# Designs tried in a protein design run: designed miniproteins, single chains, continued (3). Part 51

Each design is a single chain, and the fold is of that chain. pLDDT is the mean over its residues in the fold that is shown.

## One batch from the design tools (miniprotein)

Design m9742
Fold by ESMFold2-Fast:
Structure m9742 (fold): chain A 67 residues (1-67)
Amino acid sequence: EPTDEEYESSARVVLERIKSLPRDERLGFLTGIPGVGEETARKIVEAIENGDYEEAVKLLKEILRSL
């Protein structure tokens, strides 16, 4: 079972991938993850666009833990 540190590491990898995508593709990428709804995906995209990477990582960790 992944540890919290492993989830954080994985979340940061996902964050870097999202940051490398065009803005219009970020929401679609996130909603493609099983269990991620549009509202959750939008919150992550908004956190990234606001430069709140710590919040984005926290939300991504919670998603990864539920997979």
Scores: mean pLDDT 80

Design m9743
Fold by ESMFold2-Fast:
Structure m9743 (fold): chain A 100 residues (1-100)
Amino acid sequence: SMMEKKKEELIKKLVEARKIALENSTEPQEELDIGLAKAAGAELLKIRAEEEGIDLSKLSKEELRKLGLEAAREMARKAEELGYLELAEAIRRGIRLLEE
């Protein structure tokens, strides 16, 4: 489907960004994992919102957080499906750190 292709393209971009971050960043792994999970969730949520005609600016902060975490989980699943196991686990670690 078109959505599955868009997720695959996003995963490939996240793989490249992750490689650069691991080679150049002095940030702790926890902060990199959190940033990665937020980025993955936000990018997929934007695409889904456009497809479904959802105006994200009308949602509460709590609703955006919930949808972002759900989108990040979807991206972790897609990364795992494509064999990017390190990326999938890093996203999942970030999700766990963002949840209470």
Scores: mean pLDDT 87

Design m9744
Fold by ESMFold2-Fast:
Structure m9744 (fold): chain A 75 residues (1-75)
Amino acid sequence: MLSAEQQAEVNKLLSEAIKKFTEFLETGDLEKGEQAIKLLEQIRDIFKAAGMDDQAAAIDELIEELKKVLEEAKA
């Protein structure tokens, strides 16, 4: 179970990840895409540390999907 502080941090990280990925899609800036993935990895680690394995797995799946988009953008 997430603490109120962990929930606030997840919400902040998620908003920033969405912003960075949107910037990547609009500009083609690969660094923004990589920053979004790193932010999602931090969210995954918070869920994993809290024992929220289903939520962690959902974020991990999203990370893999975004990695594929980033690899295709490099080609």
Scores: mean pLDDT 84

Design m9745
Fold by ESMFold2-Fast:
Structure m9745 (fold): chain A 88 residues (1-88)
Amino acid sequence: SNKEKAIQLLQRIKQFVLDLKKRREEGLPPPSPEEQIQFHEDLQQALELSKQLSPEAHEKVVKGMRALQKGDYDTAIKHLNEAIELLN
């Protein structure tokens, strides 16, 4: 279903954010260009699906990405978790 697909995409996006946080904390190189491209593709699909399924979940994804742009990984993860919960 579109709901199950949106949840899987958001879980994958959350794992990417967790990996970014770990890499920054441990001084590791950034994710590969291929991983970054996959993240952006997953994000575009998750935004489109969440917009159709739940305006509230969509708003949480948007807030999460805004936090990520500011380097606030914990706030990004919090909002992504809230989006996943709203879709369950």
Scores: mean pLDDT 91

Design m9746
Fold by ESMFold2-Fast:
Structure m9746 (fold): chain A 100 residues (1-100)
Amino acid sequence: GLPFTLFRPPPLLLRVLHRVTDKEVVTLLELKLAVGELLARLQPIVDPEDPSRVRLPEDAPEDWRRLLATFTSAEALTEAEILDGILAYFLEHGTPVEVP
């Protein structure tokens, strides 16, 4: 089923993921866990206009900015919106693979 299907992430996402894993292929669950760890390490800044939303810090890696730009032009997002956008990008542009 989908939760157990291995995907090769698109190159931009794989580059971001390689900060927390050395894997070339991941399941949807492994992606969710990795994104959670990446967000914790990124330490996004709470938006002063809406405390439910976060912004990328000024020193955020360029690949994070490029990744968010694949699904949004918004400067402030909920963490759920970030996760959902990354998951959609992963499912649309990732390559499903079977590894023995």
Scores: mean pLDDT 84

Design m9747
Fold by ESMFold2-Fast:
Structure m9747 (fold): chain A 95 residues (1-95)
Amino acid sequence: SMMERALRETLRRTEERVKAADVAPEERALLLETLEAARALVEAVANRAPQEEIDRLAAEAEAALARLSPEAQERLAAIEEEVAEEVAAEAEAEL
C-alpha cells in the first residue's frame, strides 16, 4: 500500500541520516538498533504476520527506544519528523 511504502521510505532515509550524523559511535549503534527493530515491526505488519509476532516485535521496538538517552530519543524523533514530512510532500506531488 502507499502507506507501507511511505513508512519503509521514511525508515530508510532516517537510517541514512543517522549514519551521517555527527554522534558518538555508541549512540549511533543504539539509534541503528532502534531503527532495525522498527523496520522488523513494519515488515511484519505489511506481511500480515500473526498478532503474537507483531506484539513481540512492538515490545522489542519499545525496549530498543527505552535504551536511548533522552537526548538521543529527541534527536531520533526530530529526524523522523523531518523525513516523514519530506516523504509526505513527495507523495502529494505524485497526485
Scores: mean pLDDT 83

Design m9748
Fold by ESMFold2-Fast:
Structure m9748 (fold): chain A 70 residues (1-70)
Amino acid sequence: MYSAFGVVEVESPEGAEAAKALVERHGGTLDLKFGFFLLAPMTPEQAEALRRELLAIPGVKRVSLALIPE
């Protein structure tokens, strides 16, 4: 398992709210002021799926996600 964190760039308030809801659904937190998020420990496959889901949200421009071994 890995600790996951990243940054999301949003273009709209709706995109920001949807991204926050998605991150929180995966047991994480998203700081809307800076776009920084922390996630619950996950596998690389789960992290890649979450990155794709975030990018699919209208108003999300870019997502960067990193995994740190526990």
Scores: mean pLDDT 74

Design m9749
Fold by ESMFold2-Fast:
Structure m9749 (fold): chain A 95 residues (1-95)
Amino acid sequence: SELEKKVREILDKLAEEHGLTPEQREFLREIADKAVEEFKKIPNISLEKKVEYIETLLHSVVETLKRTNFDREKVEEIAKERIEGIKLLMEKDIE
């Protein structure tokens, strides 16, 4: 999938730029995979828009990881809430 490819490129860049550990990178990948799976189900949104939403989500997750000193449970809770919020925004941003 082109979406999966672009999201992997964003994830790799974020992991490198922020000096994420292998464990933090794997966690970010799990969040990215969930976002891709949820967002690919939404019709009538461009690939570019889906990539932008996921990029924004991943930046937010990285910031939360740093702020919470890698509180995995708290970050996962926040990520789930943000994914649901983005899904609602995507439904309103239908082309």
Scores: mean pLDDT 80

Design m9750
Fold by ESMFold2-Fast:
Structure m9750 (fold): chain A 75 residues (1-75)
Amino acid sequence: MAAVEQLLEGFRGIDGRYPDKEEVESIIRVIRLAPQAVADTRGVSPERVAEIQALADSLVEALRKRYEEEMKKKK
């Protein structure tokens, strides 16, 4: 899961702060659009769309868990 961890850390701002709840939900919304955008692309197989959907779901779950951990640290 190196790619997912790199993406999660990439959301951290230059000030060392993780995005707030509204920013995280906006990021999740964009991530969830990726499988549909790929499905609408000419020549992409259903199997590839399913792979991207699985990756998007994993990233959303990981992002929510990371946000909860960062929220506990801010408290």
Scores: mean pLDDT 71

Design m9751
Fold by ESMFold2-Fast:
Parts: C-alpha cells; sequence; structure tokens
Structure m9751 (fold): chain A 83 residues (1-83)
C-alpha cells in the first residue's frame, strides 16, 4: 500500500471511530478531536508531498473531498449534540 493510501485509510479509520463515539462526547471534545485528526493528517500529507512533489495533485484529489465530507459530518453531529 502506498504512503498516500495509508494516510487516507488512517484518516477514514480515525474519523469513523470518532463519529461512532460522538454521542459519548461533548460538542467541544468532538471538535477538538476532529481538529487534531485533521491537523495530524495535514502534517503527514505535507511530509509526503515534500518527498514526492509530483504526487501533489493526486494527494489533493483524494484528500480534499474526503476532508470536506468528514467536516460536514462532524459539524452536523456538533449541532445535534448542542440541541
Amino acid sequence: MSPLEQIVEELERRMDELIARAPELSPEELLARATEILRETGERVQAYIDKHPEKTAEALAKLVPLVSEYTKRIMALVEELRA
């Protein structure tokens, strides 16, 4: 499995685990944990791109839609927990 595929799989696993635990968390804890996952994923993507600049377009094509979708799901859960 490529390093990029590993980054994608880890992001999906960590976000899916966080979403499954969302009912047990405060809105603030959910946001903090999601932000940490995204920050760490961003750091790993940057390290990968720094080593493989030719892969930048491929990495962004895979990660931008995925990050957008998880952000929407997390924000919906935050609103639900605050209700």
Scores: mean pLDDT 86

Design m9752
Fold by ESMFold2-Fast:
Structure m9752 (fold): chain A 57 residues (1-57)
Amino acid sequence: SEMKKRIQEMGDKMYEYGLKAVKEATALEKAGAPRSEIAAVKKEYIDKGLEEMKKIK
């Protein structure tokens, strides 16, 4: 069904941006960034993933 394909595509996008969030968060943590900055970066990538998911019909 079209809905099943859409759900799979949405999952793929969230997974992609989730990995980017983890990578950036890990880099900031190693650099000694404050917890608030790490949280903000994670939120930014999650928000970007949600925006990309909204483009999937």
Scores: mean pLDDT 81

Design m9753
Fold by ESMFold2-Fast:
Structure m9753 (fold): chain A 97 residues (1-97)
Amino acid sequence: SAAAKREEEIRKKRLAKLLEEYKATTDEIKKKGIKAQIYISKYGRVSEAQAYMLKLLKKNNVTVDVDESSFEKLSEEEFEKIEKEMDEVFEEAEKEL
């Protein structure tokens, strides 16, 4: 349908912008944040991506003024699993463009 074609075009333009931002940054945390946005776009897994980013920021000694009880507490194994899923989605995104 025409609506589906418009949604796909918007999605590809957004993805291209995120990949360009990824290439332009030298900040490893910002790179992980871009991968998280692509992961959310692919699976709609906002809670998992937010929990991952919170744990990543804490590992890098970044103080986050948020109610941590509002976020899932990830084990190291769960954190690594989400990171692997994000990396896989990122590789598929690069291949799509």
Scores: mean pLDDT 81

Design m9754
Fold by ESMFold2-Fast:
Structure m9754 (fold): chain A 96 residues (1-96)
Amino acid sequence: MVAELMREAAEALGLSEEDIEELEKTAKELEEKAPYSEEAAELLEKARETSLLVLAKVKKDKEAIEELLKLIEEDPSKYSPSLIEWIKELKEELEK
């Protein structure tokens, strides 16, 4: 779930427990509102993508990299060419 991904990303960045708890609470509120609010659903999707990017950059997390590549393949126009190239390079490094 997005709240757990945001927690892992915040921990990887070395944020305080107070900041981590606030982010997790915000993510849970967005998850509850997402079925009834397009704005909440869009913010939740962005929070998920940002958390995956942090995990890929800071921890070089294989699952986060693979999930980001799936999102890029579904809609490449949402991502910069430099970001796409960087994620592909990370995948290649992990396959060595």
Scores: mean pLDDT 77

Design m9755
Fold by ESMFold2-Fast:
Structure m9755 (fold): chain A 73 residues (1-73)
Amino acid sequence: SMEEEREMVEKFKREAEEALKYLKENPDKELIEKFKEQLRGLSEKLLSVLKDPELKEEVREFTERILEELDKL
């Protein structure tokens, strides 16, 4: 359902933001690079499951934003 897809997107966003916050407070180059790879993989997997085009775009835009923030660390 659309509600289930929204819940998946919100969980993905929460977990990514928490990881970013941790890495901002505890910068580690190897952990940052590992998380970038994991984030890309998780985003791709989520995008393959989502049916709502608006939620897909939200996930793409969110992922790019988090990757840009990680690149600044």
Scores: mean pLDDT 88

Design m9756
Fold by ESMFold2-Fast:
Structure m9756 (fold): chain A 90 residues (1-90)
Amino acid sequence: SELEELTELLLEYAYHQELALAAAALGREELAAEHLAKAREALARLEELYKRVAEELGEEEAEKLLEEAGRRAEAAEPEIRARAEAEARA
C-alpha cells in the first residue's frame, strides 16, 4: 500500500540519518558520508513517491497518508536510533 511504502521510506531515511550522525560522533568520517548519501537517496525517493501518490489519490489524501506514515515512523524512532548507534559502533 501507499501508506506502507511511505512509512518504509521514512524509516529508511531516519535510519541512515541517525547512523550518519552516530558515525560522525565516533569520528568514522567515511561511514558517516556513506549513510548521509543513503539518507539523501531515501529522501529523494520519498519525494518522488509522495508526488506520485498525490497525482493518483489527490493532495488531501496524500497529506493524510504522509501524516499517518510520519506518526508510524516517529513511534519507531527509538528503535531506529538504537540500531543505527549499534551499527555505527560495529
Scores: mean pLDDT 89

Design m9757
Fold by ESMFold2-Fast:
Structure m9757 (fold): chain A 119 residues (1-119)
Amino acid sequence: SSSALKKIQQLLEKIKELNKQVDEAIKNGDFEKALKLMEEIVELVKELADLIIKNAEDFSDEQLKEIVDQLNEQVSEAKRNAKKLKKLKPELSEKTDQLIKEMDAIVGRTALIVQIRIN
């Protein structure tokens, strides 16, 4: 539905803004804030994934592909930030890797469900 699409776009924009804040926190040496913001990104990715799956039948194949592509772009940005964080603060590597692994699992499952729906 148009309403679900608007909510998805709002969540994608919020994830994008949080990724920017993670990068800024890392640049400022605020590594604990960066990690906390990454935890928030994971929660928003979960919410976004649920909305995509629940509303998949209401979207065209092109809309679903565009949404998944945008989600993958934000996950790639989170991974770039994670790599920077781990290099500058190795003691946070295990926790950072756990967050990225959780995000990858959610996105991978979402992409698979969308692919099955399209084909």
Scores: mean pLDDT 87

Design m9758
Fold by ESMFold2-Fast:
Structure m9758 (fold): chain A 83 residues (1-83)
Amino acid sequence: SGSAGLQAVLARLQANIQKFEELAKKSKDKEIQKLAQQAAKELQGLLQKVQQTPGPSVVFDALKRSDALEKEVQEFIKKKIEE
């Protein structure tokens, strides 16, 4: 796809990184903080890879992993709230 499509992917990854960084700052639970920090760091690496070597497989893998991390963090928070 053209530059507009790549910019949308980069924006989505950046938005998810910011969400995890904010969660790490606001959470009082140390395990949630660590998980959020790890997720942000992993997505930063994927963002850099998309910027340096953009391609269909790289973009697909980054988006798939971003979605997986979002679900993982949400499920972890849910388990922490549930008895």
Scores: mean pLDDT 84

Design m9759
Fold by ESMFold2-Fast:
Structure m9759 (fold): chain A 68 residues (1-68)
Amino acid sequence: GPVIVIVAGGDEEMARRAARTIEELSGVPAVGIATKASLEEAIELGRKLEKETGWTVIVVTKEGFEAG
């Protein structure tokens, strides 16, 4: 299945950019999700989604993505 990228504190455009970066690095399709939640809350959401979907979930922060 695809990779799910969650951007904590990010917006939808940042989530789309993060997903494209992961697609370029991994060679597999990715989908981006933006959330206003904290990093800790985004990690919990990611664990839940990974268990429910069986897909790989990657969590990044807005600050971390902007710094890279």
Scores: mean pLDDT 80

Design m9760
Fold by ESMFold2-Fast:
Structure m9760 (fold): chain A 93 residues (1-93)
Amino acid sequence: KKEKLIKEGEENYRKGLELLKKFGSENVPDHSLLKEAIEYLKKAGLNFAKAGDKEKALKVIELLEKLLSAPGLPEELKEEIKKYIEEVKKLLE
């Protein structure tokens, strides 16, 4: 049961990282890839939090916090990430 949530979280995390890698490899930033990557990372963090895996959930939060410092990140996405991080931190308390 928890193993299924962790597996889903790991798969969502992997998809998010793949999209971030594609975004970083492009000469012209494709913000749709960045938005999709953030959506997968948000799903991964929630899966880990629900599974009670604080270490993996915090790893996702750290990555999202790092993205807040990324050049070219739209302000709307920054606000979404900030709200998500606070929500997940509450789930981990």
Scores: mean pLDDT 80

Design m9761
Fold by ESMFold2-Fast:
Structure m9761 (fold): chain A 103 residues (1-103)
Amino acid sequence: SEELRERVKRELEEIIKELEEKAKKSKDEETKGRLEQAKLVEENLLSIVEESDLRGIIRGLERAIRVYENLAKIAEKRGDKETAELFREIVERLRELIEELRR
């Protein structure tokens, strides 16, 4: 469905904007690197959404969730609770998209 595809694109673009704004405000190079890595995950997802069928989009979102969960664990272990919480929030947003796409 084109309407579902556009909805997924809008959510991913919003996440990219949030990651960019947080990276610009960060003074810690490691934190900035993790936020930039997350942005690359989102940009790869946008390409998948544009080029793939529904099953491919769901698989892409599931892979992104695993990457974010790992990034959140790394951030938490390094004492960056705020960035870890942001990554967990993004995981929940991506899970909600998957549930809508499975309807």
Scores: mean pLDDT 87

Design m9762
Fold by ESMFold2-Fast:
Structure m9762 (fold): chain A 72 residues (1-72)
Amino acid sequence: PTVEGLISGAKIMEKEGEEYEKKGDYEGAAKAYDKAITALKQALSLDPNNEEAKRRLEKLTGKRDEAKSKAG
């Protein structure tokens, strides 16, 4: 996959996570955010200086951790 493709995939997974949060499914949200984080880490392995991937990774990590805290 390309860096752009991985970032686009992460955006889709983030939206899935947001939909799970809207339904109160924080477990589902955390899993969706974990998938997005994996895609962003793969993007950074291909382009370590990609600013968008770095910023999105930080944002998604926070969202995942918040979703996990609400799921427990």
Scores: mean pLDDT 85

Design m9763
Fold by ESMFold2-Fast:
Structure m9763 (fold): chain A 65 residues (1-65)
Amino acid sequence: SMEEEARRLLELAEEARRKGEEYFELGKKLETDSAKSSGYYILGVGYYTEADLYERKARELEEEM
């Protein structure tokens, strides 16, 4: 059902945010290595963008039921 699909998308969003948080923490720990730190921040942003996309899709499904 659309409700089950929306719930699964929210679960995927939560996992993506968790991974993004992990990469942001790695970026903080490696701030003395600017290139490597920047790489981890970029990965963190990527996962947060993915989470936002999943959350948006879940909301759209709930609104269009």
Scores: mean pLDDT 83

Design m9764
Fold by ESMFold2-Fast:
Structure m9764 (fold): chain A 90 residues (1-90)
Amino acid sequence: SLEEARERLRAAGDQAVADFEAELKKHSQASPESQAAIERQVADFRAAMDRVLAELTPEELIELSKLTPEQQRDVLYSRALRRLAEEAKP
């Protein structure tokens, strides 16, 4: 169903955000400045992810829900990252 597809993609999006945070932490120094930067970047990525999910058509929701959880995460991660980059342009 459309509701089940939406729930699955929401879960995949949540995991993609967690993966993004983990990746930032791997490459950051344990400092207050780095922690604040990570928190801001994670918040921005979460906002981009929420927008990507909100903009999915019912047809896209159903088609993406047929992918594996790993593929869903990869697609959503890539789309959120592109959206974040576009919104950072002047």
Scores: mean pLDDT 83

Design m9765
Fold by ESMFold2-Fast:
Structure m9765 (fold): chain A 85 residues (1-85)
Amino acid sequence: MAKEKFIEELRREAEEEKLSESQLKQLELVIKLIEGKISVEEFAKEMLEEIEKKYGIKFSEEEKKEFFKKMEEEAKELEELLKKK
């Protein structure tokens, strides 16, 4: 129930905010991560690929590791937030 309600709220806010196609794709990745459909590793990889494509940059292996660690931290914070509700 908590995850389902949170996902519904995210989608409702996305519709209200009229998010861009890029922002909607990022939101779908977040939703998939919350649902457990993708791993934190897959999420980090997809997010990095979107950023690289959008800004025309390429990340080093060190930068990818830092990003993965940040995504793990955020996923843990999100899990904690969902447990409180």
Scores: mean pLDDT 72

Design m9766
Fold by ESMFold2-Fast:
Structure m9766 (fold): chain A 61 residues (1-61)
Amino acid sequence: SDKEELLALIDEALEIVKRPEDIKELEELRREVEKKESLSVSEYVAYKLRIIGLILDDKLS
């Protein structure tokens, strides 16, 4: 469920980010998360923060 939630958040972020660099990093992050067989709570939080950071980078640039 945490993995599925992260993938959904990345897909939502991909709908709203416009910068090619941020799109590429989100696509790479999606592949990384998809390859995870299990997710710890700390990994889940770290991935969520990274997604938020990419959205902010796109909007502030």
Scores: mean pLDDT 83

Design m9767
Fold by ESMFold2-Fast:
Order: structure tokens, then sequence, then C-alpha cells
Structure m9767 (fold): chain A 72 residues (1-72)
């Protein structure tokens, strides 16, 4: 599940950079990606992992909306 979110974050970062979305959104995506990679290594508790996964999904959706807005 984390691997899939990591891949989706990487893809979304590429799309956001190509679309020219604001740096703050790209930075948020990158920070979330690093947090997920760190969590995989640290062996976080299930509750913290669930919160991080929910946050990652939220950040991805926010970035996707920003990509659509810059394409208009």
Amino acid sequence: ESDKLIQELEKTIEEAEKAGVPKDIIDRLRSTLEALRAADKAGLDPETRAQLFAHAKEVIEEAKKAIEEVKK
C-alpha cells in the first residue's frame, strides 16, 4: 500500500512540475513522499501509518486539482 502511494506521489510530482503548479504545492508533495519513505524504514505504529496514508491521499488530490486549474 505504501509502495502504491509512493508511486502515485512520484507521478503526481512529475505532472505538477510539467503543468507549472506553484512551488509550495510541489514542496508539499515532496515532503509527503519523504515522510512515507521514512515511515517504511521506521516501522511506525498502525495508527500513525493510517494518518500518514490519509494525509498523502489528501495531498495528492489537492495537487491533482491544482494541475487541472493551471490547465484551464
Scores: mean pLDDT 79

Design m9768
Fold by ESMFold2-Fast:
Structure m9768 (fold): chain A 115 residues (1-115)
Amino acid sequence: MAEELLREAKELLRKLGVEPSEVEEIDVSSLNRTKEEAVASLLTSAKLLAIAAEIDAELGTPEALAAAVTSLEAALRLLKEARELGAEEKDLEKAERLLEEAARRVKEAAERLLA
């Protein structure tokens, strides 16, 4: 569960003295697109944010890990909006697995900094 892993990562980062930025709500009503186009855009953006977070986890600095948490929280918001727009469950599951893997790597990197 990516949300649980991110919650644990945020707790570890607070012990390191860094606070991840809060993610603003995404206004999907501003998207003048078909539902299919909006879903594809949201899913692609969420996957790109997961990749960026994995790169930040590899860097392993407290600041990079804080940025990774913010990116993954944004990606979770994009997945929620995609689900509400009727995204295919199979595509949501694939994106959720990518987010969960990235969140796990962020948590493991934060644990190493505290060791």
Scores: mean pLDDT 82

Design m9769
Fold by ESMFold2-Fast:
Structure m9769 (fold): chain A 95 residues (1-95)
Amino acid sequence: MARLEEIVERVAEEAHEGGLSLEEALRRLIERLRPLAEAGDPLARIAVLAARVMLGDDSAVPELVRLLAEVLGEDPAEVEEALARLLASYEALRA
């Protein structure tokens, strides 16, 4: 199993057992994935940035868009539009 998947599964188990909110689970996920992201794992970097954006850290959006565009081979402008739509949908579900 990839270490990233193991960390995500562990956080999900802790959230289920501890009754954590989505926001608390996202913060825990960021802390657990930070060492992998700092070591240069591109998927861990994307996951940390995505979790930060979901928590309302708009300063992470440009870096997330750039990395997603590189990984997917897509136009950064199209990635930014898609991400904005996903975030709007997420905020509607969170409310």
Scores: mean pLDDT 76

Design m9770
Fold by ESMFold2-Fast:
Order: C-alpha cells, then sequence, then structure tokens
Structure m9770 (fold): chain A 69 residues (1-69)
C-alpha cells in the first residue's frame, strides 16, 4: 500500500542518516537507532512484512555502529 511504501522510505532515510552519524558519533547514532526502532515498532505491529523490514534494518545499522565504535 501507499502507507507501507511511505514507511519504508522513512526507514531508509533514517537508516542513511544514522549510518552517517555513526561515523562521527556512534553513541548518538545508537540512541537514534533505538528511538527509531521503538517508534517504528509501534507503527508496524500489525504488519509482519514491515516488521521484518525494520528488524533487518536495525541489524544492518547496529553492525555499522559496532564497527564505528
Amino acid sequence: SADDEFIKEHMESAKDWIIGLAKTDPEKAQQYLDGLYDYMSGLTKDNPELREYLDKLKKEVEETIKQAS
């Protein structure tokens, strides 16, 4: 749906921004990732496809932050 695509686009934009932040401030990047995950978890609770997408995004960003830390 249009709402699902909009949510995915927002997740991708947030991911790119957090990855950029991780290069200079990995602690702050982790805080933003945690906030994004909590917020998006609420929005995706009834949509398993978006939930899977969110979980994958979180894992990829966490690996990037861990490398930067």
Scores: mean pLDDT 82

Design m9771
Fold by ESMFold2-Fast:
Structure m9771 (fold): chain A 115 residues (1-115)
Amino acid sequence: SNEAKGAVSEILKAAYDGLREAAEAIKKAKTLEEAKKILEEKAEEIVKEMEKLAKTEEAKKMAEAIKEALRLLLEGEVEKGVEVLLKASDEDAKSLAEGLAEEMREVAEELEKLA
């Protein structure tokens, strides 16, 4: 339904906005330890926000996929996280999911610059 599609879009947008804020904060971090702490705290905030927004079965499934993708990002497995995210995304969600995937890769790249 249009409502189910809207709920998935809101989940993806919340995760995108949260990761974009994390990426900007990480760019200002001086150590890898500080950057990882920023990402961990922002990932927890994203998960809580997604749980509030997950009103449909499709949105709950997307929230769980993003939660797993963020866990993999924190473990240094960004491409596995991207695969989980994109596999959970239908054609209507693909553009937003690809945008989130690129933001995940930007976060991973900023972490590697501090390593």
Scores: mean pLDDT 86

Design m9772
Fold by ESMFold2-Fast:
Parts: structure tokens; sequence; C-alpha cells
Structure m9772 (fold): chain A 82 residues (1-82)
């Protein structure tokens, strides 16, 4: 399943952390990019948190096939909340 990142700023932000992402990528590629980004910030996801991240991204991809910077930020905050 593929998803489109609507924000060029977000793609450039990932690149600053040595994470190469395409505008249109698979949900799995986006999960990996977010996980690497969080690792660069000192945040390690548990397997449960990684599965939650995948499911939330998949739901967005199935509903509207694109994701905004605000939606990615909201998902990260939800997944990393204790």
Amino acid sequence: MEITIVSEKLIEHFKLFDIEVKEKLSVEELVEAIEKYLESLGITLTEEQRQELRELLREIAEEKDFITEEEITDIIERVTAK
C-alpha cells in the first residue's frame, strides 16, 4: 500500500537526519523513515508502538491515500505517549 507525503518541508526535514524518502512511498517505507527519525532523537519504539504506528498510517492510506506533516506529528505524539 502506497501513501503520498504532501509536504516537501517534511521530506527535506527527514533528509537533514540522513533519511531519504520519496514523495510517494509504501506505508512500510514511511514506518521505517519515522522509526529512524525517532532513533536520531534518542527515541526507540517498542514492537507494540511500531505496530500501532503501522496501523495508524495504513488507516490514513486506505482513507485518503495521502498524509500531511500535521498528521505525521499527531501520530508520532500518540505512539510515543506513555
Scores: mean pLDDT 79

Design m9773
Fold by ESMFold2-Fast:
Structure m9773 (fold): chain A 97 residues (1-97)
Amino acid sequence: MSEEELKALEKIAKEEPLSEEEIKALGKFIKKLKEKFKLSQSFLATLLNLSKSTLSRLENGEPVPSSTIINGFKKRAEELDSTVEKLVQALIEVYES
């Protein structure tokens, strides 16, 4: 994982707005996570609580609002009775394993 990718994930954990470059870094991380673990588009969209369309746009480096990403993570954290910070930390640990 690059320093730019880690910074984007840290901002999501803090529910802070992402720049266009940080959104692109997040998209690169998501693509690498998908390739490393051979995840389907459907599974990854469900895991991150994003639409397949939003996920595709992120993977292709297309513009996606920070609020769409952060709200997806927040809803998933609520469904798991957890926090966005813990969800982001789990993704980092899984990727680094």
Scores: mean pLDDT 84

Design m9774
Fold by ESMFold2-Fast:
Structure m9774 (fold): chain A 76 residues (1-76)
Amino acid sequence: MEEYERLRAEIEAARERGLALIAAGDFAAAQALADELRARGLRLLAEVPSLAGLELGELALAAAEEIRAALAAALA
């Protein structure tokens, strides 16, 4: 559970950081973070055959989508 809790906290912290970067106008850094979260989520879904891997993968993909949606809104 230590690894799961750490990875979950990292993903949640990355989501908050991405949204803060958008609020600060650092769209390039926010996009890079969203791309990193998406890559991590896809890797977790493909390579970690467990419920924990599925949950973390879905969380990372959701975080990436939230950052991308906020970026799209900010750039409109």
Scores: mean pLDDT 83

Design m9775
Fold by ESMFold2-Fast:
Structure m9775 (fold): chain A 91 residues (1-91)
Amino acid sequence: MEEKIKKMEELLERLKKLYEELKELAKKMPEELILLGIGRVLRAIGLLIDAERLLEEAKKSDDEEEIEKKIKELEEMIKELEEIIKEMKEL
């Protein structure tokens, strides 16, 4: 159980690093794409809020299956943010 919580904490830190990278990319976007950049940053903020909620819920849970599902949700959030960053780098 402790090991799974630690894994979620490491995934959340990875998500936070991706968010910082996204913010720096958004600052470099041309004026005509500013609204797209803002939308991507707002989506990333939503993912961070949801990820922190998943971690806090996992810390209060004794259900290993529930925690594994939350880990998978966090991994999907990371994948979504990585795809957003990749798309923005190609603009």
Scores: mean pLDDT 83

